# Ledger of designs, part 9: designed miniproteins, single chains

Each design is a single chain, and the fold is of that chain. pLDDT is the mean over its residues in the fold that is shown.

## One batch from the design tools (miniprotein)

Design m270
Fold by ESMFold2-Fast:
Structure m270 (fold): chain A 80 residues (1-80)
Amino acid sequence: SLLEAARNGDLEKVEELIKKGEDPNARDPATGLTALHLAALNGHKEIVELLRKHGADPNAVDAGGFTAEEIAKAAGLKEL
């Protein structure tokens, strides 16, 4: 899935899934995490940039009310 590809840092798979019509704003039903959250949490900056180019909402919040940028800051990562 797009969420798994973003979590794993599989840039090529993320691009292929987006081209096939996967929603860049799709959420995990258990956590509310989007692909953007998972890429940011795992430090995959190139995937973050790719998702944003394809319409990923940087203001989307997870089930805890956190954006991808807030999660990245909490994890000690640079701003994405």
Scores: mean pLDDT 77

Design m271
Fold by ESMFold2-Fast:
Structure m271 (fold): chain A 60 residues (1-60)
Amino acid sequence: SSGGEGLLAAARAGRLALVRTMLEHGVDPAAKDAAGRTPLDLAREAGHEEIAAVIEEALA
């Protein structure tokens, strides 16, 4: 729901601490934007490998 948009934005912007906090609060790591992109897709596109790894662990 509303937390998913924040996670997508944080992943793209490289906000590691915010991504971690949102996942800790139960935000869905599989959230999608209007184009069907996930936080993992956005983190990888932006080159944020550490954020991508954190999201991958949350998806497992």
Scores: mean pLDDT 81

Design m272
Fold by ESMFold2-Fast:
Structure m272 (fold): chain A 60 residues (1-60)
Amino acid sequence: MGKKVRAIEDFVAKTPEDLSLKKGDILEVLEVVDEEHLLVKSLKTGKEGIVPKNYLEEVE
């Protein structure tokens, strides 16, 4: 099972590669893109995209 993260605030996608988040959304980390961005999959919608790491917290 991949690492799970939770959105700590809303994020609106700025590019086609980004994923929009709502506070409380649970996501699976697929890959670390860089030190500031993660590639994630929404468990709610099944959509994948890049999000800023500082909008996310790790969940057990």
Scores: mean pLDDT 81

Design m273
Fold by ESMFold2-Fast:
Structure m273 (fold): chain A 99 residues (1-99)
Amino acid sequence: SKLEIFRENYLKSLELPETSMQPLHYLAYEGNLEGVRLLLELGADVNAQAGPLKDTPLHLAAYNGHDEVVELLLEAGADPNHKNSLGLTPEDLREMYKA
């Protein structure tokens, strides 16, 4: 799956354990709108940084082109100007990686 390839690439690049990503990050990457909604209602931190590049859920939703998840995260208070460890915003990732 795309998630497995994404995790494998992160692990190969930084030699980190597979558990480096948080549940909200995985659901945002997969475009699981209802799962993202549920975790936000349960008090998940919308701006949490996880994984080797310190991505937020908004970075991963934008990277994978999940526009409905991006909109939900922004409504929940996600910072669209938040930079990951490479200095990239969610919009930078959308432009760079979204086909």
Scores: mean pLDDT 74

Design m274
Fold by ESMFold2-Fast:
Structure m274 (fold): chain A 62 residues (1-62)
Amino acid sequence: AKEDLEKARQLYGEGKFEEAVKYFENAIKKDPNNKEAYYLLAQIYFNLGKDEEARKYIEKAK
């Protein structure tokens, strides 16, 4: 959870979006109430043009 979230943020900052998604997904599996992970996943999916996936994660981040 915490380690996965830290690694995901590092990868996101490096522009490694596909790898960042994997670590954010693992963070959510361990802590489904982690709003930060949902919010950052939504931003990645918007950047990838996947609006439906992004909207689902935004809703969970609220």
Scores: mean pLDDT 78

Design m276
Fold by ESMFold2-Fast:
Structure m276 (fold): chain A 117 residues (1-117)
Amino acid sequence: MAKNEAGMTPLHLAAFNGDAARVEELLAAGADVNAQDNDKERGFTPLHLAAASGSDSAPEVVRILLENGADVNAQDTDKKKGFTPLDIAKRNPNEEIGKKVVEVLLENGADENAKPK
């Protein structure tokens, strides 16, 4: 099956693991770069999970996803929070990796004030 129990695609898992080569292979195979996990969770895209990754490769994975049409301002489905990848990157448990991901997102058009209005 192409999804796990949380409705995540292989691309979600590769993005979270910082596996840049796997991300490129999955996108070349036609993976949906903007796929959301299941609606019972927050509806995270692969870009949200890449922004949450503590991997040294997370900034590279973020760039690859954005080059393949990832929505830089994608919001989760949580009506109360509406987290963007930039919001997630600012809260990354690895501060150094989080800062590098923030820089890549801002260079690619992330809006610090992007919210549904």
Scores: mean pLDDT 76

Design m277
Fold by ESMFold2-Fast:
Structure m277 (fold): chain A 73 residues (1-73)
Amino acid sequence: MDEELRALFKEHDKDGDGVLEGDEIGAFLAAVRKRYDLPLSTLPALYRLADKDGDGKIDWDEAMAAMRTVLSP
């Protein structure tokens, strides 16, 4: 799981700064949804959980926290 999420994060992190911004966030979350076969209704929740500060940026810790919240019962 962690290896796959990290690979997806790195693939969408065009700048290599460890942060996703703007279009990169949407593409990353869509890829995560497709990879783990999550419902479309999960995307808004994933976005809000990952972009906790509402600054339009998602770092690795935020991305992992969002996935853990959605996938963990």
Scores: mean pLDDT 73

Design m278
Fold by ESMFold2-Fast:
Structure m278 (fold): chain A 89 residues (1-89)
Amino acid sequence: MEELKERARRAAERRRETGYRNEALNRPDAKGRTMLHEAAELGEAETVVHLLEQGADINAKDKEGLTALDLAEKNGHEEVAEILRAAGA
């Protein structure tokens, strides 16, 4: 758990300092959901961290205005929610 939170924090810090974004990873589907939204909804903590390390937009909103953090909380995935909060969500 702690290792995943630290990796997520480093990814968020790198993104803030460099302004790095990966448009391919941030491409929304028909519902406005990115791969980060889907990983958070499914509770895939390691996938969430990996996507953040690759430049996924932690603040991206779907068509309902929900972020990956909102989806993790709504679906009861506390581990993923903690990781996203640690990364600045």
Scores: mean pLDDT 76

Design m279
Fold by ESMFold2-Fast:
Structure m279 (fold): chain A 79 residues (1-79)
Amino acid sequence: KEEELLELLEEAAKEGDAVAWYSLGVLYYKKGDYEKAIEYFEKALELDPENKGALENLGKVYEELGDKEKAKEYYEKAK
C-alpha cells in the first residue's frame, strides 16, 4: 500500500536514511510530482552526495520540466 510505504520511508528518512529519501524521490517522480521528487532527491544527496541513482533521476526530472541544462549537469555528475 502506497500510504504504508510512504509512512515507513518518511520515518526512515527522518532517522537519516539517505536510501529512504531517494525512495521517496522515486515514488513522487512516478506520481508526476516533480517538485517533491526534486526536494527528496536533494535530501538524499545532502546525506550521500555520491548517490548515482539520485543524480540520474534528478536529470530525468529536469528533462521532464524542460530544463535541459540542469538535466545535463546532473547526468554529468552521475558519471
Scores: mean pLDDT 82

Design m280
Fold by ESMFold2-Fast:
Structure m280 (fold): chain A 102 residues (1-102)
Amino acid sequence: DLTERNLAALLGRENAAVYLTGLARYYLKAGKYETAIKFTEAALALDPESSLALRTLGEILYKQGKYEEAIEYLKKAAELASPYNPNRAQELNIKASELEKI
């Protein structure tokens, strides 16, 4: 089986983190939230500053009804995205603000 360690060896750490985040998003869409969290945690172990992985964790927490935790991770993702992609940072901040109203 491909683990985070095997993926990092084959693809490099950043590419492995992106791939694992893709798996997390697939399982999120399938409603498999615990599996999605495991892949997101694996991605963050390889790249702790991955805005995409942090955003994905926020989206999973939102689907689980953990809105306060979701807001925190979406805001953190926005802060990390801001220097590289201001439009993505703005999108994440808007999502966090929408969750604060719930």
Scores: mean pLDDT 77

Design m281
Fold by ESMFold2-Fast:
Structure m281 (fold): chain A 60 residues (1-60)
Amino acid sequence: EKLLAVAVEDYEAKTPEELSLKKGDLVEILEYVDDTWVKAKNLKTGKEGLVPIDKLELLH
């Protein structure tokens, strides 16, 4: 089952390992890396990367 979240804020990737988000983008959480970062896939772009967890709201 997919763990889905929505971006609550825009986020610009600062490194190649990070994922850029636009507010309202749907993402799949692939892995919790630590208390600050998750590995996610942006379902709109198909790209994967690290995102601050505080930029996401879990949908289910």
Scores: mean pLDDT 82

Design m282
Fold by ESMFold2-Fast:
Structure m282 (fold): chain A 80 residues (1-80)
Amino acid sequence: VDEKEVTEALAYMWFGIGKILASQGKYEEAKEAYEKALKLLESVDPNNAEAYERLAEMYEKAGDKKKAEEYYKKAEEAKK
């Protein structure tokens, strides 16, 4: 097991936590979990479109439309 493998595993764990929290309507907590996952994923996969899209959805549901639009744009750029 190397650092990249551990970081990737931790990122997907936080991603899963965010998904569970979002399904419970806990969008602020889901946003924090997705932000942690994204920060970890950026070190191993800096263009993870799905992570950006999930984070944008959480910002939108939390009422931060400006940040939601910003992360939707990042997700679109990462899909190129």
Scores: mean pLDDT 75

Design m283
Fold by ESMFold2-Fast:
Structure m283 (fold): chain A 100 residues (1-100)
Amino acid sequence: SAMEEKGKELAEELEKELLELAEKARNGEISLDQLYEKTRELTLKFAEELKKLGYSEEEILKLLGEVARKVLSKIDDPEIAKAVEDGVLDGVIEFLEKLK
C-alpha cells in the first residue's frame, strides 16, 4: 500500500541519517554525546511521522527494531554502536511516554 511504501522510505532515510551520524562521530566531527542526542531526536521524529501516517505502536516499534538492527550491524566501533543503541532506545521511550 502507499502507506507501507512511505513507511519503508522513512525507514531507509532514518538508516541513512543514523549511519551518516555514526561516520561523523568516527571522524571526530561530533562527540558521542551529540551522536546520542541526534539519534534520540531522529528516532522520536521518525516514530511521530509514522504515527501521523496511521501506523500502530506495534508496527512503529517493529520498523524501528529493523532499522536499529541494520544500522548496528554496520557499526564496528562499540562506543559508537552503544551511543546509537542508547539514542534509539531513549527515543522510543520518549515516544511511548508522549502517547499517554
Scores: mean pLDDT 89

Design m284
Fold by ESMFold2-Fast:
Structure m284 (fold): chain A 97 residues (1-97)
Amino acid sequence: GEDTPLHIAARAGDVEEVKRLLEEGADVNARDSRGRTPLHYAALAGHEEVVKILLEAGADVNATDLDGRTPLDLAREAGHEKVVEILEKAGAKVITK
């Protein structure tokens, strides 16, 4: 798949554009050429409010990209502790030993 406007807005942290695109029927779970959803990019960039909006719109919190990474994995790698907390509360799988 190609980057959608929602991928671009989520990566940019553009809260108003994310809301507008979702109201216009944008697919919250659309996958780009890397297998990433808009939630992957919001999490990677640390955009807390965009992460919350995408989750409320039905984003798959456990979606995996082509490298097997979830939004939670990307947020952890990037050091976005608050986004990690939001994703864990939304039901991101914690692999317990």
Scores: mean pLDDT 85

Design m285
Fold by ESMFold2-Fast:
Structure m285 (fold): chain A 91 residues (1-91)
Amino acid sequence: SSLEAEKRALQEQLRTLLNQLDNLSKIDGMSEEKKKAVEEHIRQAIKSLFSDLQEALDHLRKAAELSKGVLGTQIQLLIGRVERLLAAEQG
């Protein structure tokens, strides 16, 4: 389905964000503790994308609360995409 294709695209974007996390956290001046918490929330969001889209969204929101700057902006864009998918599944 188109929703499954969009979930796959989101999964790849989240994996790309994880690969960039060390660099983005340094640019944004993030502590190692916050970086590790953000990493774990993004990993949990990836795991939940196909089983529980609300759980994925909740994890990304927690990652956003801990983030700022470039990383924070990237997470907010992904949150918007998950929100649109959740709305499509419910409407």
Scores: mean pLDDT 87

Design m286
Fold by ESMFold2-Fast:
Structure m286 (fold): chain A 75 residues (1-75)
Amino acid sequence: SPLHEAARAGDLEKVKELIASGADLTARDAQGLTPAHLAARAGHKEIVELLRHPDAVDDQGRTPEQLAAEAGHEE
């Protein structure tokens, strides 16, 4: 979806625009990942915070924060 692409690319302004237009934050792509997971994997922390949702888990039940940790973005 457009929100998945913007989150993966780190396009903060486009992410904000899509959220304002009613984009589904919990939608999963072909890999079972929400937009928050794509942002987390890419290290876009501010976008992860904007896309945070209790139901935003991937098809394996992982949170965006867990995926960021696996990608080496945890402190």
Scores: mean pLDDT 74

Design m287
Fold by ESMFold2-Fast:
Structure m287 (fold): chain A 88 residues (1-88)
Amino acid sequence: MRTPLHEDLEAGADVNAQDENGYTPLHWAVGLGDLEVVRRLLEAGADVNAQDVNGYTPLHIAQLIGDEEIIELLKKAGADLNARTNNQ
């Protein structure tokens, strides 16, 4: 897989492949609010701290949407609210 819009997971593929805007499949799944696809991408080894061309991570998108379940999944997978700095 290498599509920017992804609803079905292919385990073992380039789950961290980025499109022209730096969006990974995880960025797209979070943007769609698709909890099951987010979970499956994390299980396949998606980089929770991948940054787009503007420096946004999937966690930043989840916070913008306000999806608490996706925020919880990303944090359990190793994402922090400030992914680039350990500012608490």
Scores: mean pLDDT 71

Design m288
Fold by ESMFold2-Fast:
Structure m288 (fold): chain A 83 residues (1-83)
Amino acid sequence: DPKANANLKLKLDDGSTVTPLHLYAGAPESPGSIKAVEELLKAGADVNAKDDKTGKTPLDYAREAGNEKKVELLEKYGADPNL
């Protein structure tokens, strides 16, 4: 199930639980990481998923990383900039 895989919960070293979309949104900008964000969104990743530690969304992760291209892509897929 692509949607189940796209929304898999991953536990980080700091104890936070995130989705793959959070990780790729916050990763350094590269053609591969941008493509990974696009493919996750096409697979039905929850664009507005919140991490369990801070309540941050993938859009927040992309903004913090300075990934303007990923911010635009997330917003195109329905990311709420006020969440």
Scores: mean pLDDT 78

Design m289
Fold by ESMFold2-Fast:
Structure m289 (fold): chain A 60 residues (1-60)
Amino acid sequence: MEMLVVAKEDYTPKTPEELSLKKGERLLVLEVVDDEYVLAKSLETGKTGLVPKSILEPLE
């Protein structure tokens, strides 16, 4: 499922698989991994990685 989301707050990655995010950063969700994480691509940096669902809001 592809959808546009925005980071609600800055996020520092805890593992190499996670994305570093800034508040207001826009992402494309590529896949829902589990109940805690999505696989997303940053539209600002072009990097792909895991992001906690709790810090994301849909843009639609």
Scores: mean pLDDT 79

Design m290
Fold by ESMFold2-Fast:
Structure m290 (fold): chain A 100 residues (1-100)
Amino acid sequence: DVNAKDALGLTPLHLAARRGDLEEVRRLLAQGADVNAKDDILGLTPLHLAAMSGHLEVVELLLENGADPNAKDTGGMTPLDLALAYGHEEVAKLLEEAIK
């Protein structure tokens, strides 16, 4: 199941987004992966993990497939907040445009 969760509530799409695996992200989305799935610990979406890790092309692909740029984790942090916190300037700029 493309949406199967691990012990932390992470889906395959969360893991692919976190590591910046663009082709795996594309494959999972084509198979009906939930682009806005939240983990069970912090409420992180795949977009949060891609933004925190600075994976620009994965962020673009997730947004093109309906990822919510305004999604908040349990601490109230958006993907933009995480990109800024981790110093990913190009990802932050892309997310700023996505929330307009």
Scores: mean pLDDT 89

Design m291
Fold by ESMFold2-Fast:
Structure m291 (fold): chain A 154 residues (1-154)
Amino acid sequence: SIVDEIVERAVSFILEDERNIVLVIGGGGALRIAERIIDRLRELGVELPQRRVLFVPGTPEAVPRAIAMNQLETEITDPVDVAKEILRKYLPGVKRALIVVTGSVVTRGARGPDVLRVVLDALREAGVEVEVILTPRAAPLKPLFEGENVTVLP
């Protein structure tokens, strides 16, 4: 399945270098992908995989789970501000980032694209090398990643 392909690619990416992170951006589908990557890395003996596979909220409804999974001490409700806190906590020392974007970022209106812009800007300013995977429903977001290595899944 598409989810299995994403999990395999993300696991391989994390295993290439201890300084690599994966950012899974979206709603419930993104959460499930992040959890599957974490579970697979744990099975392979990776220590604290939840510190390297980060669920970033693409919707307001995803915010409480993103706060809990990323161990944030905040009452922020705006997904953009939560994304900034995740990056502030986990971006220092990162070499490369794989961004996985799900379709809920498109279907939930303007806040999803704002989250993507904040993530991409922070990674670029930090000099982090970026790779992007877009699920089929996230394909309309491809122009936001101009200049990056982007794979759009069928």
Scores: mean pLDDT 86

Design m292
Fold by ESMFold2-Fast:
Structure m292 (fold): chain A 76 residues (1-76)
Amino acid sequence: VEEARKHLEEGRKAYKAGDYDTAIEHYERAVELAKGVDPRLAAEAYANLASAYHFKGDDVKAQESARLAARYLAEA
């Protein structure tokens, strides 16, 4: 959980700097670490992934990530 939160925080820093590729990498790591352990944290990571993909122009991955965020939030 702590490692997932660390990656979420590092992803947010990259996102604020406009480095969406690095943000996506950290958010994907946060998802991997949070899945099956903390559904709420996984939902938050997927929501951040959706935003990063949207700003990168990847609408398909943004929509998929948003859908997964909603799914994991329902399990939290």
Scores: mean pLDDT 83

Design m293
Fold by ESMFold2-Fast:
Structure m293 (fold): chain A 109 residues (1-109)
Amino acid sequence: SALGERLLEAARAGDVERVRELLAQGADVNARDEYGNTPLHLAARAGHLEVVRLLLETPGADVNARDNFGYTPLNLALGAGHEEIVALLLATPGADRSAVALSGAPVLP
C-alpha cells in the first residue's frame, strides 16, 4: 500500500514523527519492500534508535521478521555496529537470540 511504502521510507530516514503519523493512519507496521525489509529492518540497519523503539511498541510488530536474504533486524543492527539497537532488540519479549550466537559465523584469525 502507499501508506506501507511511506512508512518504509520514513523508517529508513529516521523520521520519528512521520513514522508515528503513518502508523496512526493505519500503515502496516510489517510492510515489506522489494527485498523483504520491514520498517524495523530499515531503522535497525540505519541506526535510528527512536524509530526502532516506536516500531517495537506498535502492536503486531514482528521483531523476528526475515528479509529475502534471511536476515532479521537484529542481524542488520549487529552488522552495522548499532550496539544500543542490538541491546533493545535482545531485550524485546519473543526476540530470537540465536541470531547473536549464529552457528558457523566465521571468526577469521
Scores: mean pLDDT 82

Design m294
Fold by ESMFold2-Fast:
Structure m294 (fold): chain A 91 residues (1-91)
Amino acid sequence: MTELDKKLLEAAREGNLEEVKKLIEQGADINAKDEKGLTPLDLAAIAQHFEVVDYLLSHGADDSNLEKAKKEGLELTVDEGIALIERGVAA
């Protein structure tokens, strides 16, 4: 994992869409995994940063780890976040 990949994971966790876009443009691996095996998509979804989730999915992010997270019954999954996304859009 490069420093660029680590910055992408942190930006996704923080919901910094501009930094996420910048890092991917600079060649960061959109499917980079942290020490827990979580991808930028997973971190953004857990943190409820829906705009970052949408951007990552639109740019080819692998959702295979999201399937694993769903099976493990994590507190928040993208599927469970659908209702939260609708609530967020209503605001």
Scores: mean pLDDT 69

Design m295
Fold by ESMFold2-Fast:
Structure m295 (fold): chain A 58 residues (1-58)
Amino acid sequence: GKIYEVVKDYEARLPTELTLKKGDKVELLKEVNENFWLARNLKTGEEGYVPKSVLREL
């Protein structure tokens, strides 16, 4: 899928969300709504929801 860069640290608020550090790379799995996407963290292999606002397309 498309690869995105994390531009802002994000701490998971729900068990279904990913915790991300600025500079991490995620693969987009599904655009589920306007605010949150399902993604995989390429560093950890974990999948979960992330806010679109912390991602930048590479």
Scores: mean pLDDT 85

Design m296
Fold by ESMFold2-Fast:
Structure m296 (fold): chain A 70 residues (1-70)
Amino acid sequence: MSVDELITLLNFFNEDGSGRISKENFRHALTNLGSRLSEEEVEELIKEGDKDGDGYVDYVALIEKLKAQQ
């Protein structure tokens, strides 16, 4: 799965355009992609994005981290 595909889907599920997505929608976006990401990898991304524990993932920060791995 490409980072660009992930960005597109996360933006689709981000109804308010805040750059934050609910944990439920984030899991749904990643699992529905038929992604090579395991459930454990998805959980790690959620844990890293939901630093505030408010149920929302900062996916902008996560995407920047993924891009930095290139």
Scores: mean pLDDT 68

Design m297
Fold by ESMFold2-Fast:
Parts: structure tokens; C-alpha cells; sequence
Structure m297 (fold): chain A 72 residues (1-72)
């Protein structure tokens, strides 16, 4: 099946923000409280995170717009 464009766009955005902050996948995953494997799947658009996980990742990479949208 074709990848979900919303997941692909989100994954690419998180990767770009993480790269801009100089953070590794391992560091970002630890700070967000998820596994590195989970973060890798999210960045590739292969997994859709929960709203809570989205919020945590967005805060770690400094994506204030995504963090505001995913806020509890």
C-alpha cells in the first residue's frame, strides 16, 4: 500500500527539526520516552504515534506548532 502522506510529512518534519538541533535518534528517543526503533519508524512514516507521543517528540525537537496541536 502507498504510505500515508500525513505520516510521511510528519516523519520528515520531525527528522528535519531533530537534525537542525543536532540531536541523534537515540538522544531524541530517550528524551521523548520512546525506543529508538519506534522513533525510526515514525520518522520514516511507517508508524503513527499517539497524541501523547507526538507532543513529547515535538517538544524535544522544538516544533512548537506540532506541540501546540498535540497538547493534552
Amino acid sequence: AAPDPHRVAFGARIRARRDAKGLSRRETAELAGISQATLSRIERGEALPSRETLYRIAKVVGDDAVAAEAAP
Scores: mean pLDDT 77

Design m298
Fold by ESMFold2-Fast:
Structure m298 (fold): chain A 79 residues (1-79)
Amino acid sequence: GIEEFKEAFKAFDKDGNGTVASAPFLRLLMKSLGQNPTEAQLQDMINEVDADGNGTIDFPEFLTMVARMMTDPRSLGLE
């Protein structure tokens, strides 16, 4: 549930500032879900979740990404 996602996010939040690096985190998350995105698909997903364009995502952005993957993988450019 949501508690498990909070713990996973905290594990990547090394500085406790409420953000994680978007590209490496998203890549690892995709692989853990059995996905292997292309660089183009990964870039599209980063653009979708990294609203600030600073290379990091906060917890609400992370939840938005996970919700999209669970509801409709195609909305993230996945086949």
Scores: mean pLDDT 66

Design m299
Fold by ESMFold2-Fast:
Structure m299 (fold): chain A 60 residues (1-60)
Amino acid sequence: GPMLARALHSFSTDNPGFLSFEKGDILEILREVDSEWVEARSLKTGEVGYVEKGALEILS
């Protein structure tokens, strides 16, 4: 199944490469970019962007 994570805090940005999200939002992790960053999709908005791994709690 999809790898899901919960946002630990809210983050808003006008940078189109980064994902905006609210605390408690569920994100689908699409790929690991590097040791600090993932590319994720918001299940709430359908938007895709980069998210810092430290902002996420993995739901397994």
Scores: mean pLDDT 87

Design m300
Fold by ESMFold2-Fast:
Structure m300 (fold): chain A 85 residues (1-85)
Amino acid sequence: EERRREAVERLKEMADKVKAYIEKNAPLTPKAQELYDLVKEAADRGELTEEAIEAFEKLSASVYSITKEGLRVADEARRLLEEER
């Protein structure tokens, strides 16, 4: 329903930002373009699909691998704080 359409529109907005960020240094690789196109097609249809979510995750992972490491460090720190009560 409305939430699924909003979710896929949000994915496309984020994919547009990731694409713009990559293109500041170089044009998209064919593989990255394919991932972006999958997200765009799903948003154009108003359909939230597992394929579109996976494509977005792969696309953003190519830019934000350092961010994944940062999240792991943050999660470990949060676990340590939670053990103190």
Scores: mean pLDDT 66

Design m301
Fold by ESMFold2-Fast:
Structure m301 (fold): chain A 60 residues (1-60)
Amino acid sequence: MGLIVKAVEDYEAKTEEELSFKKGDLLEILEVVDEYYVLAKSLKTGKVGKVPKRYLEEYK
């Protein structure tokens, strides 16, 4: 399993490549895309997409 992170606020996908999520949702980071985005899998829905890093915090 990759790094697990928690959404710090709600986000709605702006493109088909992005993932929508709600505050408190857990996501698995699959890879770092760039300075602003990661590729992540929602543990709630199983969907994979790009997520803005600013909406995520490390889940411990």
Scores: mean pLDDT 81

Design m302
Fold by ESMFold2-Fast:
Structure m302 (fold): chain A 78 residues (1-78)
Amino acid sequence: SEELKKELLEKIGEILRLIGEILDLEEELKKLEEENKKKPDPEIEKKIEEIKKKIEELKKRIEELKKEMKEISEKLDE
């Protein structure tokens, strides 16, 4: 039980770190999108594409962790 609680807390911590990273990337993305609206630049467009891809990868990792957490939570509720 205590071991499962520790594992759950570790995954919660990882999700919180990933959410923080996504929020930082979304802020950067918003700034780049505003800059690109004022002065379209292929280099800025590439950075926007890279950030969007990173956000997608991080969101996918969060979904994997949420699935793992659900499995651990179900074991704790037994």
Scores: mean pLDDT 86

Design m303
Fold by ESMFold2-Fast:
Structure m303 (fold): chain A 108 residues (1-108)
Amino acid sequence: VNEADENGWTPLHRAAAAGDLETVKKLLEQGADVNAADLRGHTPLHLAARAGHLEIVKLLLENGADVNAAAEFNVTPLHLAEAAGHEEIVKLLLENGADPNARLEKRP
């Protein structure tokens, strides 16, 4: 359930990016690592937030996803949701303790 491909993507990364809520639920029930990072440090939460999958973001947070997980250049799920214009996900992440003042490494 945690086998990573050549880019470090687990089945949970793929399901979260694709919006496959049932597969995300099944993988988490099978013990998938909710905080697995790909080669650039992106977690399933980063991918769901970027893609606008609100219900998957909720499920990942409920299962212990790190709301402040930092990928390459200090990119957080909040940064990706804001950049993509997903206002409901931005609100949900902030309600779950996302740091609104997190800064990208190249813009300190």
Scores: mean pLDDT 81

